# Ledger of designs, part 50: designed miniproteins, single chains, continued (3)

Each design is a single chain, and the fold is of that chain. pLDDT is the mean over its residues in the fold that is shown.

## One batch from the design tools (miniprotein)

Design m9832
Fold by ESMFold2-Fast:
Structure m9832 (fold): chain A 93 residues (1-93)
Amino acid sequence: MTVKVKDIYDALPKEIVGKLKSAYINGKKVSLDTEVKPGDSVTLEFEGGVARLYYNEDNNVFTGYLETKDGKVYRITIDAKTKKLLEFKEIPP
């Protein structure tokens, strides 16, 4: 099953992240149509912050954190099969 950068972007709450500015896989700049493979590290730079996610093949999820420009941190889990956001929780300071 193919997961693209766009699928990860579409799963995130736009009211918190805003517009996507740039995306990276394993440090290389990529487009929204680029396929993400198990074991890849994905960085998404938004107007509202930066999300850093890892594609874990053992449980077929993306896990990571969003750091917002106002200093908040959100824990993220996205199901790679359904492309559904499973967890988006603010971590208390």
Scores: mean pLDDT 85

Design m9833
Fold by ESMFold2-Fast:
Structure m9833 (fold): chain A 55 residues (1-55)
Amino acid sequence: AAEEKKAKLKDLVIEGAKKKGANDDLAEAIANDVLESSKDLDLAIAIAEKNIKES
């Protein structure tokens, strides 16, 4: 469901942001921004997964 995809995207963005040195507050702010701006959740999840794997 869309809610499960949003939760997965949020977790992936938070993980990626923390790997780049973001604190919890900044990571959550970035994740919320990505969720609000993402029109395609499947594409956003794929991009977030790629960014984590390339780190």
Scores: mean pLDDT 78

Design m9834
Fold by ESMFold2-Fast:
Structure m9834 (fold): chain A 78 residues (1-78)
Amino acid sequence: MELLKKGEEYAKKGDLEKALEYYEKALREAREAGDVVGEAEALEALGRLYEEKLGDKEKAFEYYIKAGILYIEHAVLK
């Protein structure tokens, strides 16, 4: 959560390079920890950054899909 919060802070300040760096670091640490929810949250944050700040809707959609798959895969579904 701390790295994700740092990314959000930098995104609000308009420091997109640092926002991206912290979101990517949050994603890596969540994966290393097996924190599926944290991984999905980091992917959603990357999606929002690409959509809202970088204008790359295609890449944003890829991140949103990856996050959605993680939520589905690790939820009780039938």
Scores: mean pLDDT 79

Design m9835
Fold by ESMFold2-Fast:
Structure m9835 (fold): chain A 63 residues (1-63)
Amino acid sequence: EEERRRANLELLKAINEAIDAVKNGTPEQADKVREEAIKLAEKRGKAAKIGVESTFDIVRASR
């Protein structure tokens, strides 16, 4: 449980970094951190990957 919680927090941090990069308007950096967050989510399963992708799409759309 604690290992899963720690891994989830790490994924959340990666997602926050991706959001920050998108808000900064730097496409190169945004793409890089997005890919990293997606890869981390993929290790957690399809639902996590879809969640991260959807979050990124929402942030990009609101920009």
Scores: mean pLDDT 70

Design m9836
Fold by ESMFold2-Fast:
Structure m9836 (fold): chain A 85 residues (1-85)
Amino acid sequence: MIKEYPVDEDLTIYLGVLDDNTYGLAVVKDGEVIGLVIFDKNGNILYEVLDDNVKVEIEKLDDTTYKVTVTIDGKTYEVTVTIPK
């Protein structure tokens, strides 16, 4: 199951469950994937593929909720994501 989080008019985050302890996140800008991140239940990034001017940070807020911070060309965006079932 994939869940969509619009962040700005041209920026969207997609969150999916890979397994019980592993989650995938895609950062999409202007219809292009500019970042892919795999993270665990504790918010630790296990794997990432990011474009040169993209930074992603994950912070665990509770057992199903994470704060995702995306920085693109020095501009910071924050979104709160909830793990889909």
Scores: mean pLDDT 82

Design m9837
Fold by ESMFold2-Fast:
Parts: sequence; C-alpha cells; structure tokens
Structure m9837 (fold): chain A 61 residues (1-61)
Amino acid sequence: MLSDEEVLEKLLAEAREAAKAGKLSEEQERQILRYVLLFRDGRLSPEELRRRVEEVLRAGE
C-alpha cells in the first residue's frame, strides 16, 4: 500500500471479486459504483470514497 489512490484501487478490486463471488447484493454493488462515479466527478474525496466502500462491503457480513 503506497498511496491512498492505490489503496482505493485495491479495495475496489476486492469489491468486484466479492460481487463475482456472490458476497455482495446487486444493490451493494450499485452503491459502490455510485460512490466511484461521485469520486470521478470530484464530488467525493479519496478518503471519503474509501470509507464509504468499506462500509458497504462490511454491511454484507
């Protein structure tokens, strides 16, 4: 883990793997996508995006 952006990319990759393994609902996957799009639009910081994605991933366990 070198930068916050690299940590985010790894976290998003883990989220995609979890979705493919059936660990995430379609709604959870959609929520993660929404946060990623907000981040790309400059409406969400890297730190906030990471926090939101982690919360969505853990809500399914």
Scores: mean pLDDT 74

Design m9838
Fold by ESMFold2-Fast:
Structure m9838 (fold): chain A 119 residues (1-119)
Amino acid sequence: MEELIKEAEKLYEEGVEAQLAKKYEEAVELYKKAIELYEKVDPDSEKLAEALTNLAIALYNLGKYEEAIEYAERAIEIAPDSPVAATALLVKALALRKLGRDEEADELLAEAVALHDSA
């Protein structure tokens, strides 16, 4: 288990490096491998949510907006009260706008603001 966590962390770091280099296709593959390992060892972890959120960002940069939404939603489901979930909500809203689903994007952003103001 500890060795799998270390492998997942290494794959995640390699994904971040690829993303910073704007090698989004390579970042997607690395993040997917890291996610598979995190799901096996710690399926409800903030680290899994972080990897899912960064995968969504990489997919958004590749123009794969529907896939970006799917992974962002998974990140929100796993860690809804985390700073990572706030980033995932923003990625989802941006992807919805790119798909012409502006009303859905605006509703998500309004909900996020209402949650912040009520906390």
Scores: mean pLDDT 83

Design m9839
Fold by ESMFold2-Fast:
Structure m9839 (fold): chain A 60 residues (1-60)
Amino acid sequence: MVVGTGTGSSIQAAIGGALAAIGEHPRAKVTVDGKTVTVEAPDDAAGRRAAEAGVAAAQS
């Protein structure tokens, strides 16, 4: 399992991170806690991309 965590500048950024993660892998488990996004995904290429995309989108 791949886990990525990122903290954004806003709740909207965190939601953007969650949507990016789900877009890369529909089985990604995304938790939003305020401005923080945590992505848990299968340890495959799509799961790794989901974690990376979620963290990057939340932090950008």
Scores: mean pLDDT 77

Design m9840
Fold by ESMFold2-Fast:
Structure m9840 (fold): chain A 59 residues (1-59)
Amino acid sequence: SHAEHARAGIEAAEAALAAGHPVLAVFLADGAIYQARKAGDEELVRRAEELRREALARV
């Protein structure tokens, strides 16, 4: 489902940030935002957007 893909994307983006790959984390977070919007899950959208913002701060 889109919600499952959004959660997987968030986990992947978190892992990329922890591994020191902020540019990769931005791309993964962008994908998660897209999937979360398709799922209509406002909490997942917020989490992915926050994660993207954190990743951008480290670029």
Scores: mean pLDDT 87

Design m9841
Fold by ESMFold2-Fast:
Structure m9841 (fold): chain A 55 residues (1-55)
Amino acid sequence: SSALEAFREAVEAGDDRIALHIARELGPEHLEELLAITREAGRDDLAEQVRRVLA
């Protein structure tokens, strides 16, 4: 989806604030896809933040 693409772009740009905002909008249904994107980018720190905001 366009929202997942926007999330990927925010992660790659280092814009954690926008990335977390998009994650909240997508919600827990997309957790696995969001975690995959953060891990592919080597952003394990952001992956933990995504888990926390969607808990």
Scores: mean pLDDT 87

Design m9842
Fold by ESMFold2-Fast:
Structure m9842 (fold): chain A 92 residues (1-92)
Amino acid sequence: TLSKLAALTTAAAINGVAAILFGDEGDAEAALENAEEVADILESHGLTEQAREIREAAREFLEAVRAGDAEAAREALRRLLEAAEEGLKQLE
């Protein structure tokens, strides 16, 4: 349902912001897990391109957090959230 996608996308955003602010890999891994669940749901509805973009952005996000690159992490998180938002709009 759209409610589950919205909740998971919000969780990914919250955990992603926490990872950027505190540099905690655990928060970054939680954001990746939420993003993978969003991608799985979108892929199950035929939105394969959006799912791929989310997975790629989530990987880049985790790498950036591990490297301590806050700017790259913000850009990857933005791309992830944009792809999730596009997927949500296409399911309506």
Scores: mean pLDDT 85

Design m9843
Fold by ESMFold2-Fast:
Structure m9843 (fold): chain A 55 residues (1-55)
Amino acid sequence: SPTQQRLEQLERQRRDLQAALEEAARSPVPPPQEVVDTLRRLLAELERQIAELRA
């Protein structure tokens, strides 16, 4: 279904963002706080959209 395909796309994007945040946290040279904050906001938005589609 279109909803299932969208959900799978969002879940892939969530996985990629989580990986990026983990890499940033493990980096010996921290990225700018603005970049980390942006990634966290995007992750929160993806989680919200996934929850809405599952409702």
Scores: mean pLDDT 84

Design m9844
Fold by ESMFold2-Fast:
Order: structure tokens, then C-alpha cells, then sequence
Structure m9844 (fold): chain A 61 residues (1-61)
């Protein structure tokens, strides 16, 4: 999804809040997008929300 690609690019740029927003949008469109779950988890981990990140990493597997 374009939203997933944007979220991943934002994550690599260090724009973690925006990466989270786009990953959430991607998952609203396709809840089976494993890359979107992974990006969401990584963004949350970088934002200090470690317990939420762990849940999303589990879904990415």
C-alpha cells in the first residue's frame, strides 16, 4: 500500500509520530499488511510505548 511505503519512509527519516499515523491508515485499509504492523511497532518503540510495540510485533509475525 502507498500508506505502508510512506510510513516506512517516515520511520527511516526519524518522523515517528507521522510513521505511526500512516501505518495506522494502512492497517485500516488492509489489516493483514505485515509490514504496516512492523512499522507501527517500530514507531511506537521509538516513541517509548514499548508494551504497545510488543503487541504489534506479535501481529507482524
Amino acid sequence: LPETEKAFALLNEGRYEEAREYAEKALEIDPNDRLAWLVLGLALERLGRHEEAAEYFARAR
Scores: mean pLDDT 80

Design m9845
Fold by ESMFold2-Fast:
Structure m9845 (fold): chain A 64 residues (1-64)
Amino acid sequence: AEQHLEEGKRLFKEGKYDEAIKHYERAIELDPENAEAYRNLGIAYLKKGDYKTALEYFKKAVEL
């Protein structure tokens, strides 16, 4: 769980948003209550211009 979250953050810093999203998705599969992974998914989708998907992930993060 932790490894996927950290790898996603590294890829995000490199501007590799699609690859970062895949790692964040794996992080939430392993730990569905990881609020940080949901926030990072929201930010990544926001960077891609997908505001609707970003909002959905931010809502999940604040519910955890």
Scores: mean pLDDT 84

Design m9846
Fold by ESMFold2-Fast:
Structure m9846 (fold): chain A 71 residues (1-71)
Amino acid sequence: EEERSKRIAEAIKLLGEATLYILRGDFESAQKKIDEAFSLMPDLSEEQKEQIREAVLNGDLSGAVKLLLEA
């Protein structure tokens, strides 16, 4: 639905910002952005959240986005 599509788009933007923080070594700001993205996607399981978090922490934005869309 339209609201879900808007939340997904915003979550992807937040994961992108988190990945940029990881590349700069700012893990605290990166974790905050990841948590903000998850707040927009309450239907994600804890397992899915961990997989997405690991992808972002490894600088793999494309992997994180694929995991989010497969959820």
Scores: mean pLDDT 82

Design m9847
Fold by ESMFold2-Fast:
Structure m9847 (fold): chain A 95 residues (1-95)
Amino acid sequence: MEEAEKLYKEGLELLQEGKYEEAAKKFKEAIKLDPNNANAWTYLGLALYKLGKYEEAAKYFEKAIELDPNNLVARKYLAEAYKKLGDYEKAKKVL
């Protein structure tokens, strides 16, 4: 849908500007319209990671990897989120 793509791009612009809460909101709206956009799940996770919401970030990175197992950005930040949560065993398995 053109609207899902528009919301995703607006989210990316907000993320680049450091507006992480606003970016997360745009990515959530994009995902409601297109739940198979692995990149939208990845950047939603990244926005939440930047906000220090590591548990929620990890869940969204896991969803991104479920949709696209070769998503290196999602894998990298999932490992970092697990490290922030003290789960070094899970972090090793993602890399």
Scores: mean pLDDT 87

Design m9848
Fold by ESMFold2-Fast:
Structure m9848 (fold): chain A 62 residues (1-62)
Amino acid sequence: MKVAIVYVGASEEELEFVKEKVKEEYPDAEIELIEAKNREEARKLAKKLMEEKGYKVYFVGG
């Protein structure tokens, strides 16, 4: 399963924590970290990834 973690201004520690939690819930997950400039760009990326690429998306940042 493909998982994207879309983030805005998150620390490396926050990203690592979320990545570990995703792996606990979905052990077979292929996780990609994708930085967005702001929440609006993050939402557009998430929609494209979910609808066109079949990703499950998590948001980090704020």
Scores: mean pLDDT 80

Design m9849
Fold by ESMFold2-Fast:
Structure m9849 (fold): chain A 77 residues (1-77)
Amino acid sequence: DQEKAAAAGAAIDAIARELAEEALKKAQELGEEYGREAEAAMASDASVLERAGAVVRLYKKAEEEYKKKKEEELKAA
């Protein structure tokens, strides 16, 4: 059933888009550099699901790197 498959695909894309938008907003809150990287991932020509995955992975990596950077800054001050 092509119609049923299309509906399932659309539902997955909708969920992926919501997750990507949430991750993008959180990346922007971490700092301008991380926000720009997330925006670039969202602007790519990749599929909605691929873009969503990229933004979520970017946010998780950025969060970890941001914490390390802040710890180093505190030690340097």
Scores: mean pLDDT 74

Design m9850
Fold by ESMFold2-Fast:
Structure m9850 (fold): chain A 75 residues (1-75)
Amino acid sequence: SEEEAENYVKKAEELRKQGKFDEAADAYINAGKIYLQMGDYEKAAEAFGNAVRAYREAGKLDEGLQKIVKAANEV
């Protein structure tokens, strides 16, 4: 649902403020998957973009990109 996706975005933002970039990125991926399932491609792109940024901050960009591509292809 849209509310579930918004809750994942809020969780990701709080985790990022705590420096938990890996956990934040995973929450952004979950939000992006829900937005894709809803057909909201703009919000999905924003969520996945924030996940990329968080994985880069965690020093795990390559692993993170693989996870995002897999998540996007699951819908």
Scores: mean pLDDT 86

Design m9851
Fold by ESMFold2-Fast:
Structure m9851 (fold): chain A 69 residues (1-69)
Amino acid sequence: VEELEKKLQELIDKAVEAANRGDVETARKYIDEAEKLLDEMPEEVKKKFVPQLIAARLILVGAEIEREL
């Protein structure tokens, strides 16, 4: 479980970093991978990581809006 949590955190961190760079494609890919991994984890772990994933998605949406002018 700890190994999966570490992978999940790494995916979220990479997604946020990519979104902050304006790399929407890469950020979306990492968010999708993180969401898929999270869906297979226990509910207690989901509660821990859901706020971080929501924040990452929010940053991605902001980057997408800026790209569309």
Scores: mean pLDDT 78

Design m9852
Fold by ESMFold2-Fast:
Structure m9852 (fold): chain A 81 residues (1-81)
Amino acid sequence: AKEKIKELIEKGLRALLAKDYEKAAEYLEKAAEVAEEAGLELLAEDLRAAAELVKKNTPESITAAAILAIGALTDIELGLV
């Protein structure tokens, strides 16, 4: 589950870099679904928040989404979730 969540977050971040905000939101929402199914509720909430921030499509909201997604990726790498 965590490996799949990482893969989806990485795809979301790549889509953000490509300015493909629709795909970025889709990947982050899918990552949230996998996290929820795995019982990782706080991780799922952060990933859903990131997806919603991407959908707002402002420079501030896109930056906030990237910070949340990177934070989620870091938490998985450090074994905090």
Scores: mean pLDDT 86

Design m9853
Fold by ESMFold2-Fast:
Structure m9853 (fold): chain A 82 residues (1-82)
Amino acid sequence: HMLKFTPELRAILKEVGHTRDEVTLGEALGLVLSYLTEKGLIDREKRVADVSDTPLAEILGRDQIRLDDGEALKAAILAHVE
């Protein structure tokens, strides 16, 4: 199924060049990971991304994202689709 992002999440993903309204869940996961990489937020040793100083903290309702838990990240993305 194709997902349609909320306006708030779309605005963030435009910073990494995403301009489409509809994506697959796999594409959405890749775009969020690209955003984290572009902003230099990934701690590879701890396998977390610290988003406390970004708009993602408000959108996801948390200051850190675990990168070793793909299901938790998918659930967070699905909470922000129309």
Scores: mean pLDDT 72

Design m9854
Fold by ESMFold2-Fast:
Structure m9854 (fold): chain A 75 residues (1-75)
Amino acid sequence: MKELEEIRRLMLEVARAIQSGDREAVRENLKRLIELAKKYGEKGEAALHSVINVLEQVDPELAEEARKELEKAKS
């Protein structure tokens, strides 16, 4: 339960940053989501993919950066 609450709060912060066009805040919160994906496995990774899909609609370059960071974190 606590893991889902932490993921949900961070997803809301990323959504707010996307809506405001704050690219730096999006990058910082995506890094935090990647760390949660490493910590909570599939639940964190699903949340990260959901955020990247939304980001692709408004900033496809930043969505691509996020995908590359996720792949680096897996290695």
Scores: mean pLDDT 76

Design m9855
Fold by ESMFold2-Fast:
Structure m9855 (fold): chain A 118 residues (1-118)
Amino acid sequence: KITITESGGGTFAAGSSVTLSAKITGDLSQVGVVGWFRQRPGEPLQFVASMDMLTGEVAYAPEVAGRATISYDAAKKTLYLDLRDLRPEDTAVYYEYVVDLSTGEVYWGEGVPLTVVA
């Protein structure tokens, strides 16, 4: 069973930077993809970033491309999302996700609230 412990949210000024983190615990031997979704107030879940754990390939949504970096520290079993040049539109609850290739199940974090103020 995989569990996800997220941190790094809060209230930040527009133009600043934030690092969101998610520690993954459990059996990671079958983890194929990790990443981040977000949900802005009153909107559906939106893709933010992903990393293929087998190839190291990363993908970013157009809204954050050039401002975001996804990285994974295998020794700490922690996924990071660095967001730069924060905008009010980045205000959302951010969810880490983990895809188990053996079952096809997706595990979700509880959500990290991020508020960006002008």
Scores: mean pLDDT 86

Design m9856
Fold by ESMFold2-Fast:
Structure m9856 (fold): chain A 69 residues (1-69)
Amino acid sequence: KIEELFKKYDKDGDGTLNKAELKELLQSLGIENPSDELVDQLKAAFDRDGDGTLNYEEFKELLIGLGLE
């Protein structure tokens, strides 16, 4: 239900996750108090378009990188 998880945190419905939405997602995955630095590092690693947000494909790569599929 990766698609449902993405849609839950995509509060703007624009098909991307911004920094605040990504922080909420990381908290839901058991990462207590995710830092701005952690979020920025994850975005830098998986933001292929360089637009400062994660789209659905980049989000799937992030979950694979975290050991989730």
Scores: mean pLDDT 73

Design m9857
Fold by ESMFold2-Fast:
Structure m9857 (fold): chain A 72 residues (1-72)
Amino acid sequence: MERVREAALEAGLSPEVQERIAHAVKALEDPEDRRRAAVLLTVQYGGFSREEAERVADRIVEAAKDEPLVVP
């Protein structure tokens, strides 16, 4: 979870915006939906071009993938 927030912060987004993106990404179950939501939110909040937003979204999704599995 924190790695998703760090990726958004590195894009120059405010802490408030990065928290919204992180929450939206981890709330979605489908990986493609996570990526689409991250792109949309980055464009709307950051004012980035689609290409720049896709780079940020890729980093956010990759950070989420690198989280350890929750095993009891």
Scores: mean pLDDT 64

Design m9858
Fold by ESMFold2-Fast:
Structure m9858 (fold): chain A 86 residues (1-86)
Amino acid sequence: MERARELLAVSPETLKALHELIRASDANDVEKVREYADKLVEAAPREEGALTLLLIIAGINKADPKTSPEVVAVLEEAAARAEARL
């Protein structure tokens, strides 16, 4: 149980970036999605939870018919970049 909590633990800065990314994705604000997704990509080598959260958000948005294809593409590109930095 402790190990699972560690893997999902992220810094307050990464958590703030996640909240802003969710807000930007809901608004279909492509520029803000790119900005906050890049913050999660930067955090990924230091925080295993950052990649996991980015993959979850990308998956949710890909499945949501309200999300623009441009937002989905930015999130998938960011997730691939984060995975490459591990």
Scores: mean pLDDT 77

Design m9859
Fold by ESMFold2-Fast:
Structure m9859 (fold): chain A 60 residues (1-60)
Amino acid sequence: SKKEKLKKAMIDSLIAVADATDELFRVRKEHPEDQEAIRAVEERMDKLNEENLKKFKELE
């Protein structure tokens, strides 16, 4: 059903953002001087947010 697809997409999106947030914290802790590594994770998070917005619009 549309509701089940929406719930799954939202849960998957929340997990993906949580995983990216955890990775960002880990990189900042382990390699605080590595601006390129930090930026790479930030760019990945931006892409995840864009994908989440697209999914959300499709499910409306």
Scores: mean pLDDT 78

Design m9860
Fold by ESMFold2-Fast:
Structure m9860 (fold): chain A 72 residues (1-72)
Amino acid sequence: MEEEARKLLEEARKAIEAGDLKKATELLQQVSRLVRQLEAAGDLETARRLKEELYELGVELGRVSRAKALAA
């Protein structure tokens, strides 16, 4: 689960950089589901680290989304 979540986070970063907001959103939602599975399994430390990364990418996604909306 951790390795899969890290791979999805890396793909989400690339999607944000490419301006593919739909793909980035879908990837971040997949990571969010894996975080919940880790929390349910008691792996709270890994889940916390992934939540921090997920939050940072969510903020970046929101910034890019607003910039795109302002350019329209």
Scores: mean pLDDT 80

Design m9861
Fold by ESMFold2-Fast:
Structure m9861 (fold): chain A 80 residues (1-80)
Amino acid sequence: LSLELLLRAIGLVLRAIGILFDAEKIKDEEAKKKAKEYAEKAIELALEALKSEDEEEAEKLLEEAEKELEKAEKVLEEAK
């Protein structure tokens, strides 16, 4: 795995952890659940990318992780 992809994966995991902490502050139980589910899926995808020996596959997994984080962030924004 390239250093660029490794740093990207780590960044996405840290971003997901931040979303999990922010979700804990939400009183809307459905929004909280959805945000956590998206963030957890993003962590799973990023970790799978770190285990991949194919850089193209890792890049696609990181793109999917980023999309899941965008969904989580949208849920958090709408729950304000």
Scores: mean pLDDT 84

Design m9862
Fold by ESMFold2-Fast:
Structure m9862 (fold): chain A 83 residues (1-83)
Amino acid sequence: EEERRRREEEERRRRERREGGLRKTKEIEKDEESRQRIEEAAERSARVEEELLARSGREGVIEAASETVRLVLKAAVDALAKL
């Protein structure tokens, strides 16, 4: 029957259209995701650079402070042990 052939062709085209629609949505999602990833990567790089710079300065100060506290505590313990 001619109607059967047309129905089968319509179903096939509907399936292809659905698959095409999914592909387009995936491409748009990929583009948006890529944009977000680039922005996130740029933000992360800037933050890591800022942290590294702050760390280089702060690490020296924290290390010096920690060593000073350790030395003072050691001197106090040594003085107590001599008693």
Scores: mean pLDDT 67

Design m9863
Fold by ESMFold2-Fast:
Formats: C-alpha cells, structure tokens, sequence
Structure m9863 (fold): chain A 90 residues (1-90)
C-alpha cells in the first residue's frame, strides 16, 4: 500500500469515528471535526494538501483534548489524529 493510500484510509477511518461520535453525543465539535477531516481528505486526494490543512488538523486535535480531557475515547481519537498529522509531515 502506498503512503498516500494509507493516509487516505486513516482519514476515512477518522471521519467515520467522528460521525459516530456526533450521532451519539450531539456535540457540535464532532460535526465540525467531520467537516475539517473531509476537507483534508479532499486536499490529499487532489494533491493540494498544504501547511494550512495540517494546521487545521493540529488545532482540531488541541480542541478535542481541551474540551474532553478526561474522555478516553476522545483522547484515543486525538492520538490517532496526531499519528495522521505525523504521516502527513513525513
């Protein structure tokens, strides 16, 4: 599998996870997370992903941790997002 294919699958998995959280919790953070992740995925597929997209994902990770510091599910999701950011910077 190519690095690009791995990143696409990772972002698609994150989108599915935040969609489930949005449906279950009703917290608008998860719907905004879905939109940001979909934008990053579109940019990645188009080959136009840049520092602004990565910065948006980093800001999302920080917001998840700030709003849900004691939620193990939110912390796991933030960790997976950090791993995706590391792959995007590689």
Amino acid sequence: MSERERLIETLEGLIEAVRHLAARTGDPLWRRAEALLEEALESLKAGTLGEADIAALEALRDEILARHPDDPEARLLAGLLEAAIDLLRA
Scores: mean pLDDT 82

Design m9864
Fold by ESMFold2-Fast:
Structure m9864 (fold): chain A 61 residues (1-61)
Amino acid sequence: SEVEKLTKEGLELLEKTNADEKVLSEFMKKVSSEMSDEDAEKVQRVLLGKWLEIQEEKAKA
Protein backbone atom coordinates (compact mmCIF):
# COMPACT_ATOMS: atom_id res chain seq x y z
CA SER A 1 0.00 0.00 0.00
CA GLU A 2 1.02 3.65 -0.37
CA VAL A 3 0.98 4.08 3.42
CA GLU A 4 3.44 1.18 3.78
CA LYS A 5 5.68 2.50 0.97
CA LEU A 6 5.92 6.03 2.36
CA THR A 7 6.37 4.77 5.93
CA LYS A 8 9.32 2.61 4.83
CA GLU A 9 10.83 5.49 2.83
CA GLY A 10 10.48 7.85 5.79
CA LEU A 11 11.99 5.39 8.25
CA GLU A 12 14.95 4.76 5.92
CA LEU A 13 15.41 8.51 5.47
CA LEU A 14 15.42 9.07 9.24
CA GLU A 15 18.09 6.39 9.72
CA LYS A 16 20.25 7.74 6.87
CA THR A 17 20.06 11.33 8.14
CA ASN A 18 20.26 10.40 11.85
CA ALA A 19 16.85 11.96 12.51
CA ASP A 20 17.49 15.33 10.85
CA GLU A 21 14.56 17.62 11.77
CA LYS A 22 14.51 19.46 8.40
CA VAL A 23 14.49 16.23 6.42
CA LEU A 24 11.66 14.83 8.57
CA SER A 25 9.66 18.07 8.28
CA GLU A 26 10.00 18.14 4.47
CA PHE A 27 9.03 14.48 4.17
CA MET A 28 5.98 14.96 6.41
CA LYS A 29 4.82 17.90 4.28
CA LYS A 30 5.14 15.74 1.15
CA VAL A 31 3.15 12.94 2.79
CA SER A 32 0.38 15.40 3.78
CA SER A 33 0.15 16.76 0.21
CA GLU A 34 0.19 13.32 -1.49
CA MET A 35 -2.18 11.33 0.75
CA SER A 36 -5.52 11.61 2.52
CA ASP A 37 -5.36 13.26 5.96
CA GLU A 38 -6.07 9.92 7.68
CA ASP A 39 -3.35 8.03 5.79
CA ALA A 40 -0.86 10.89 6.21
CA GLU A 41 -1.50 10.85 9.98
CA LYS A 42 -0.71 7.11 10.10
CA VAL A 43 2.63 7.63 8.34
CA GLN A 44 3.50 10.74 10.38
CA ARG A 45 2.73 8.98 13.69
CA VAL A 46 5.18 6.15 12.90
CA LEU A 47 7.89 8.56 11.75
CA LEU A 48 7.52 10.83 14.81
CA GLY A 49 7.84 7.78 17.06
CA LYS A 50 11.03 6.67 15.32
CA TRP A 51 12.41 10.23 15.33
CA LEU A 52 11.82 10.47 19.09
CA GLU A 53 13.58 7.11 19.68
CA ILE A 54 16.67 8.28 17.78
CA GLN A 55 16.69 11.62 19.66
CA GLU A 56 16.55 9.76 22.99
CA GLU A 57 19.49 7.59 21.91
CA LYS A 58 21.48 10.69 20.96
CA ALA A 59 20.68 12.31 24.32
CA LYS A 60 22.31 9.42 26.23
CA ALA A 61 25.70 10.42 24.80
Scores: mean pLDDT 81

Design m9865
Fold by ESMFold2-Fast:
Structure m9865 (fold): chain A 112 residues (1-112)
Amino acid sequence: GEARELAERAEEAAREAERAAREGRSREAAELAARAAALAAEAAELAFEGRGGAEEARLAAEAGEAAARAGRLAAEAAGRGGSASAAEAAGAAVAGVGAAVAGRLAAEKAEA
């Protein structure tokens, strides 16, 4: 369904963000990590609304965890301090954690 497609797109964006971070493309890494977190959050919301089963909710949680990891790696690549890329990447890491939590809660609701 739609939630699964969003989760799959989120994981792809997270993998691209990790590659960009390893290559030193910190701005692209931050933007891709932010996109991954947003897609994972949307997948979790759809799953929570009952537009997905427990499996789709778990995929959204896994995508959120991938986005959080990508955000941390992007922030590390951007270095320390208040650069816009570092702030965006840190925001993506926090948003990814939020999506992972939301996905887990959606899975618990679907299994009840």
Scores: mean pLDDT 83

Design m9866
Fold by ESMFold2-Fast:
Structure m9866 (fold): chain A 86 residues (1-86)
Amino acid sequence: GAMAEAGRAAVDAEVERLFSAIREGLKQIKEGKPVEEVVADALRRGERASAGIIAVLTALDKGYKTREEILAHADEIVRRAEELLR
């Protein structure tokens, strides 16, 4: 029904906004912006999911292969970003 269709459209719009924010953040990092600043900017906008995904993708791009290494590096990026907000 109509309510499920409206719900799907809202989810699709939210997913597009999330992916757009991630793509823009990764583009800025590729263009030389420090990852901590990109993640801090996402956190300032309340985009916690985008911030976390950008941090994880940065760890993967640096060649970390284990869950422990990826999460530790992502957590370090987020922690440094939070310090920039103070």
Scores: mean pLDDT 81

Design m9867
Fold by ESMFold2-Fast:
Structure m9867 (fold): chain A 87 residues (1-87)
Amino acid sequence: SSEAIEKIKELIEKLLEVAREVLSPSEVGLLERGLREILELVEKGDYEGAIKAIDNLKAYIEANFSEEQKKLLLPILDEIREEVEKL
């Protein structure tokens, strides 16, 4: 739905705002790329592809980020995943 897509965009911006406070510029750039791919897949109606892209980004975060960074970022990414599942 249009409402779910707008919520996804809102959550992406929220995640990036948090990321800019706790991550390096290069790490923020990596998240921006991943989140852009997720949004492009959602806007194309490839919801299965969007879920896979989210799960890949989540796996990257879990493998590479600190416990403090994960605690701030993963809940927002999980909310994005939940909104995609509503489409």
Scores: mean pLDDT 89

Design m9868
Fold by ESMFold2-Fast:
Structure m9868 (fold): chain A 64 residues (1-64)
Amino acid sequence: AKEEARRLTLEGIEHFLQGDLATAAELLERALSLDPENELTRRLLEAVKAGDAAAALELAGEIA
């Protein structure tokens, strides 16, 4: 449950940092489905999907 959501969020962040935005978005969507109350993961997913690299980097740093 929440531990799986955290693992998926961290994997999503790693893929985002590698430039794999599609895999990052998929992992973050899965994380959010397991922990829908996680505002930081939701904001990170929105930033990644919008292509806002600056916002995504700042949010990823706060989560990781």
Scores: mean pLDDT 79

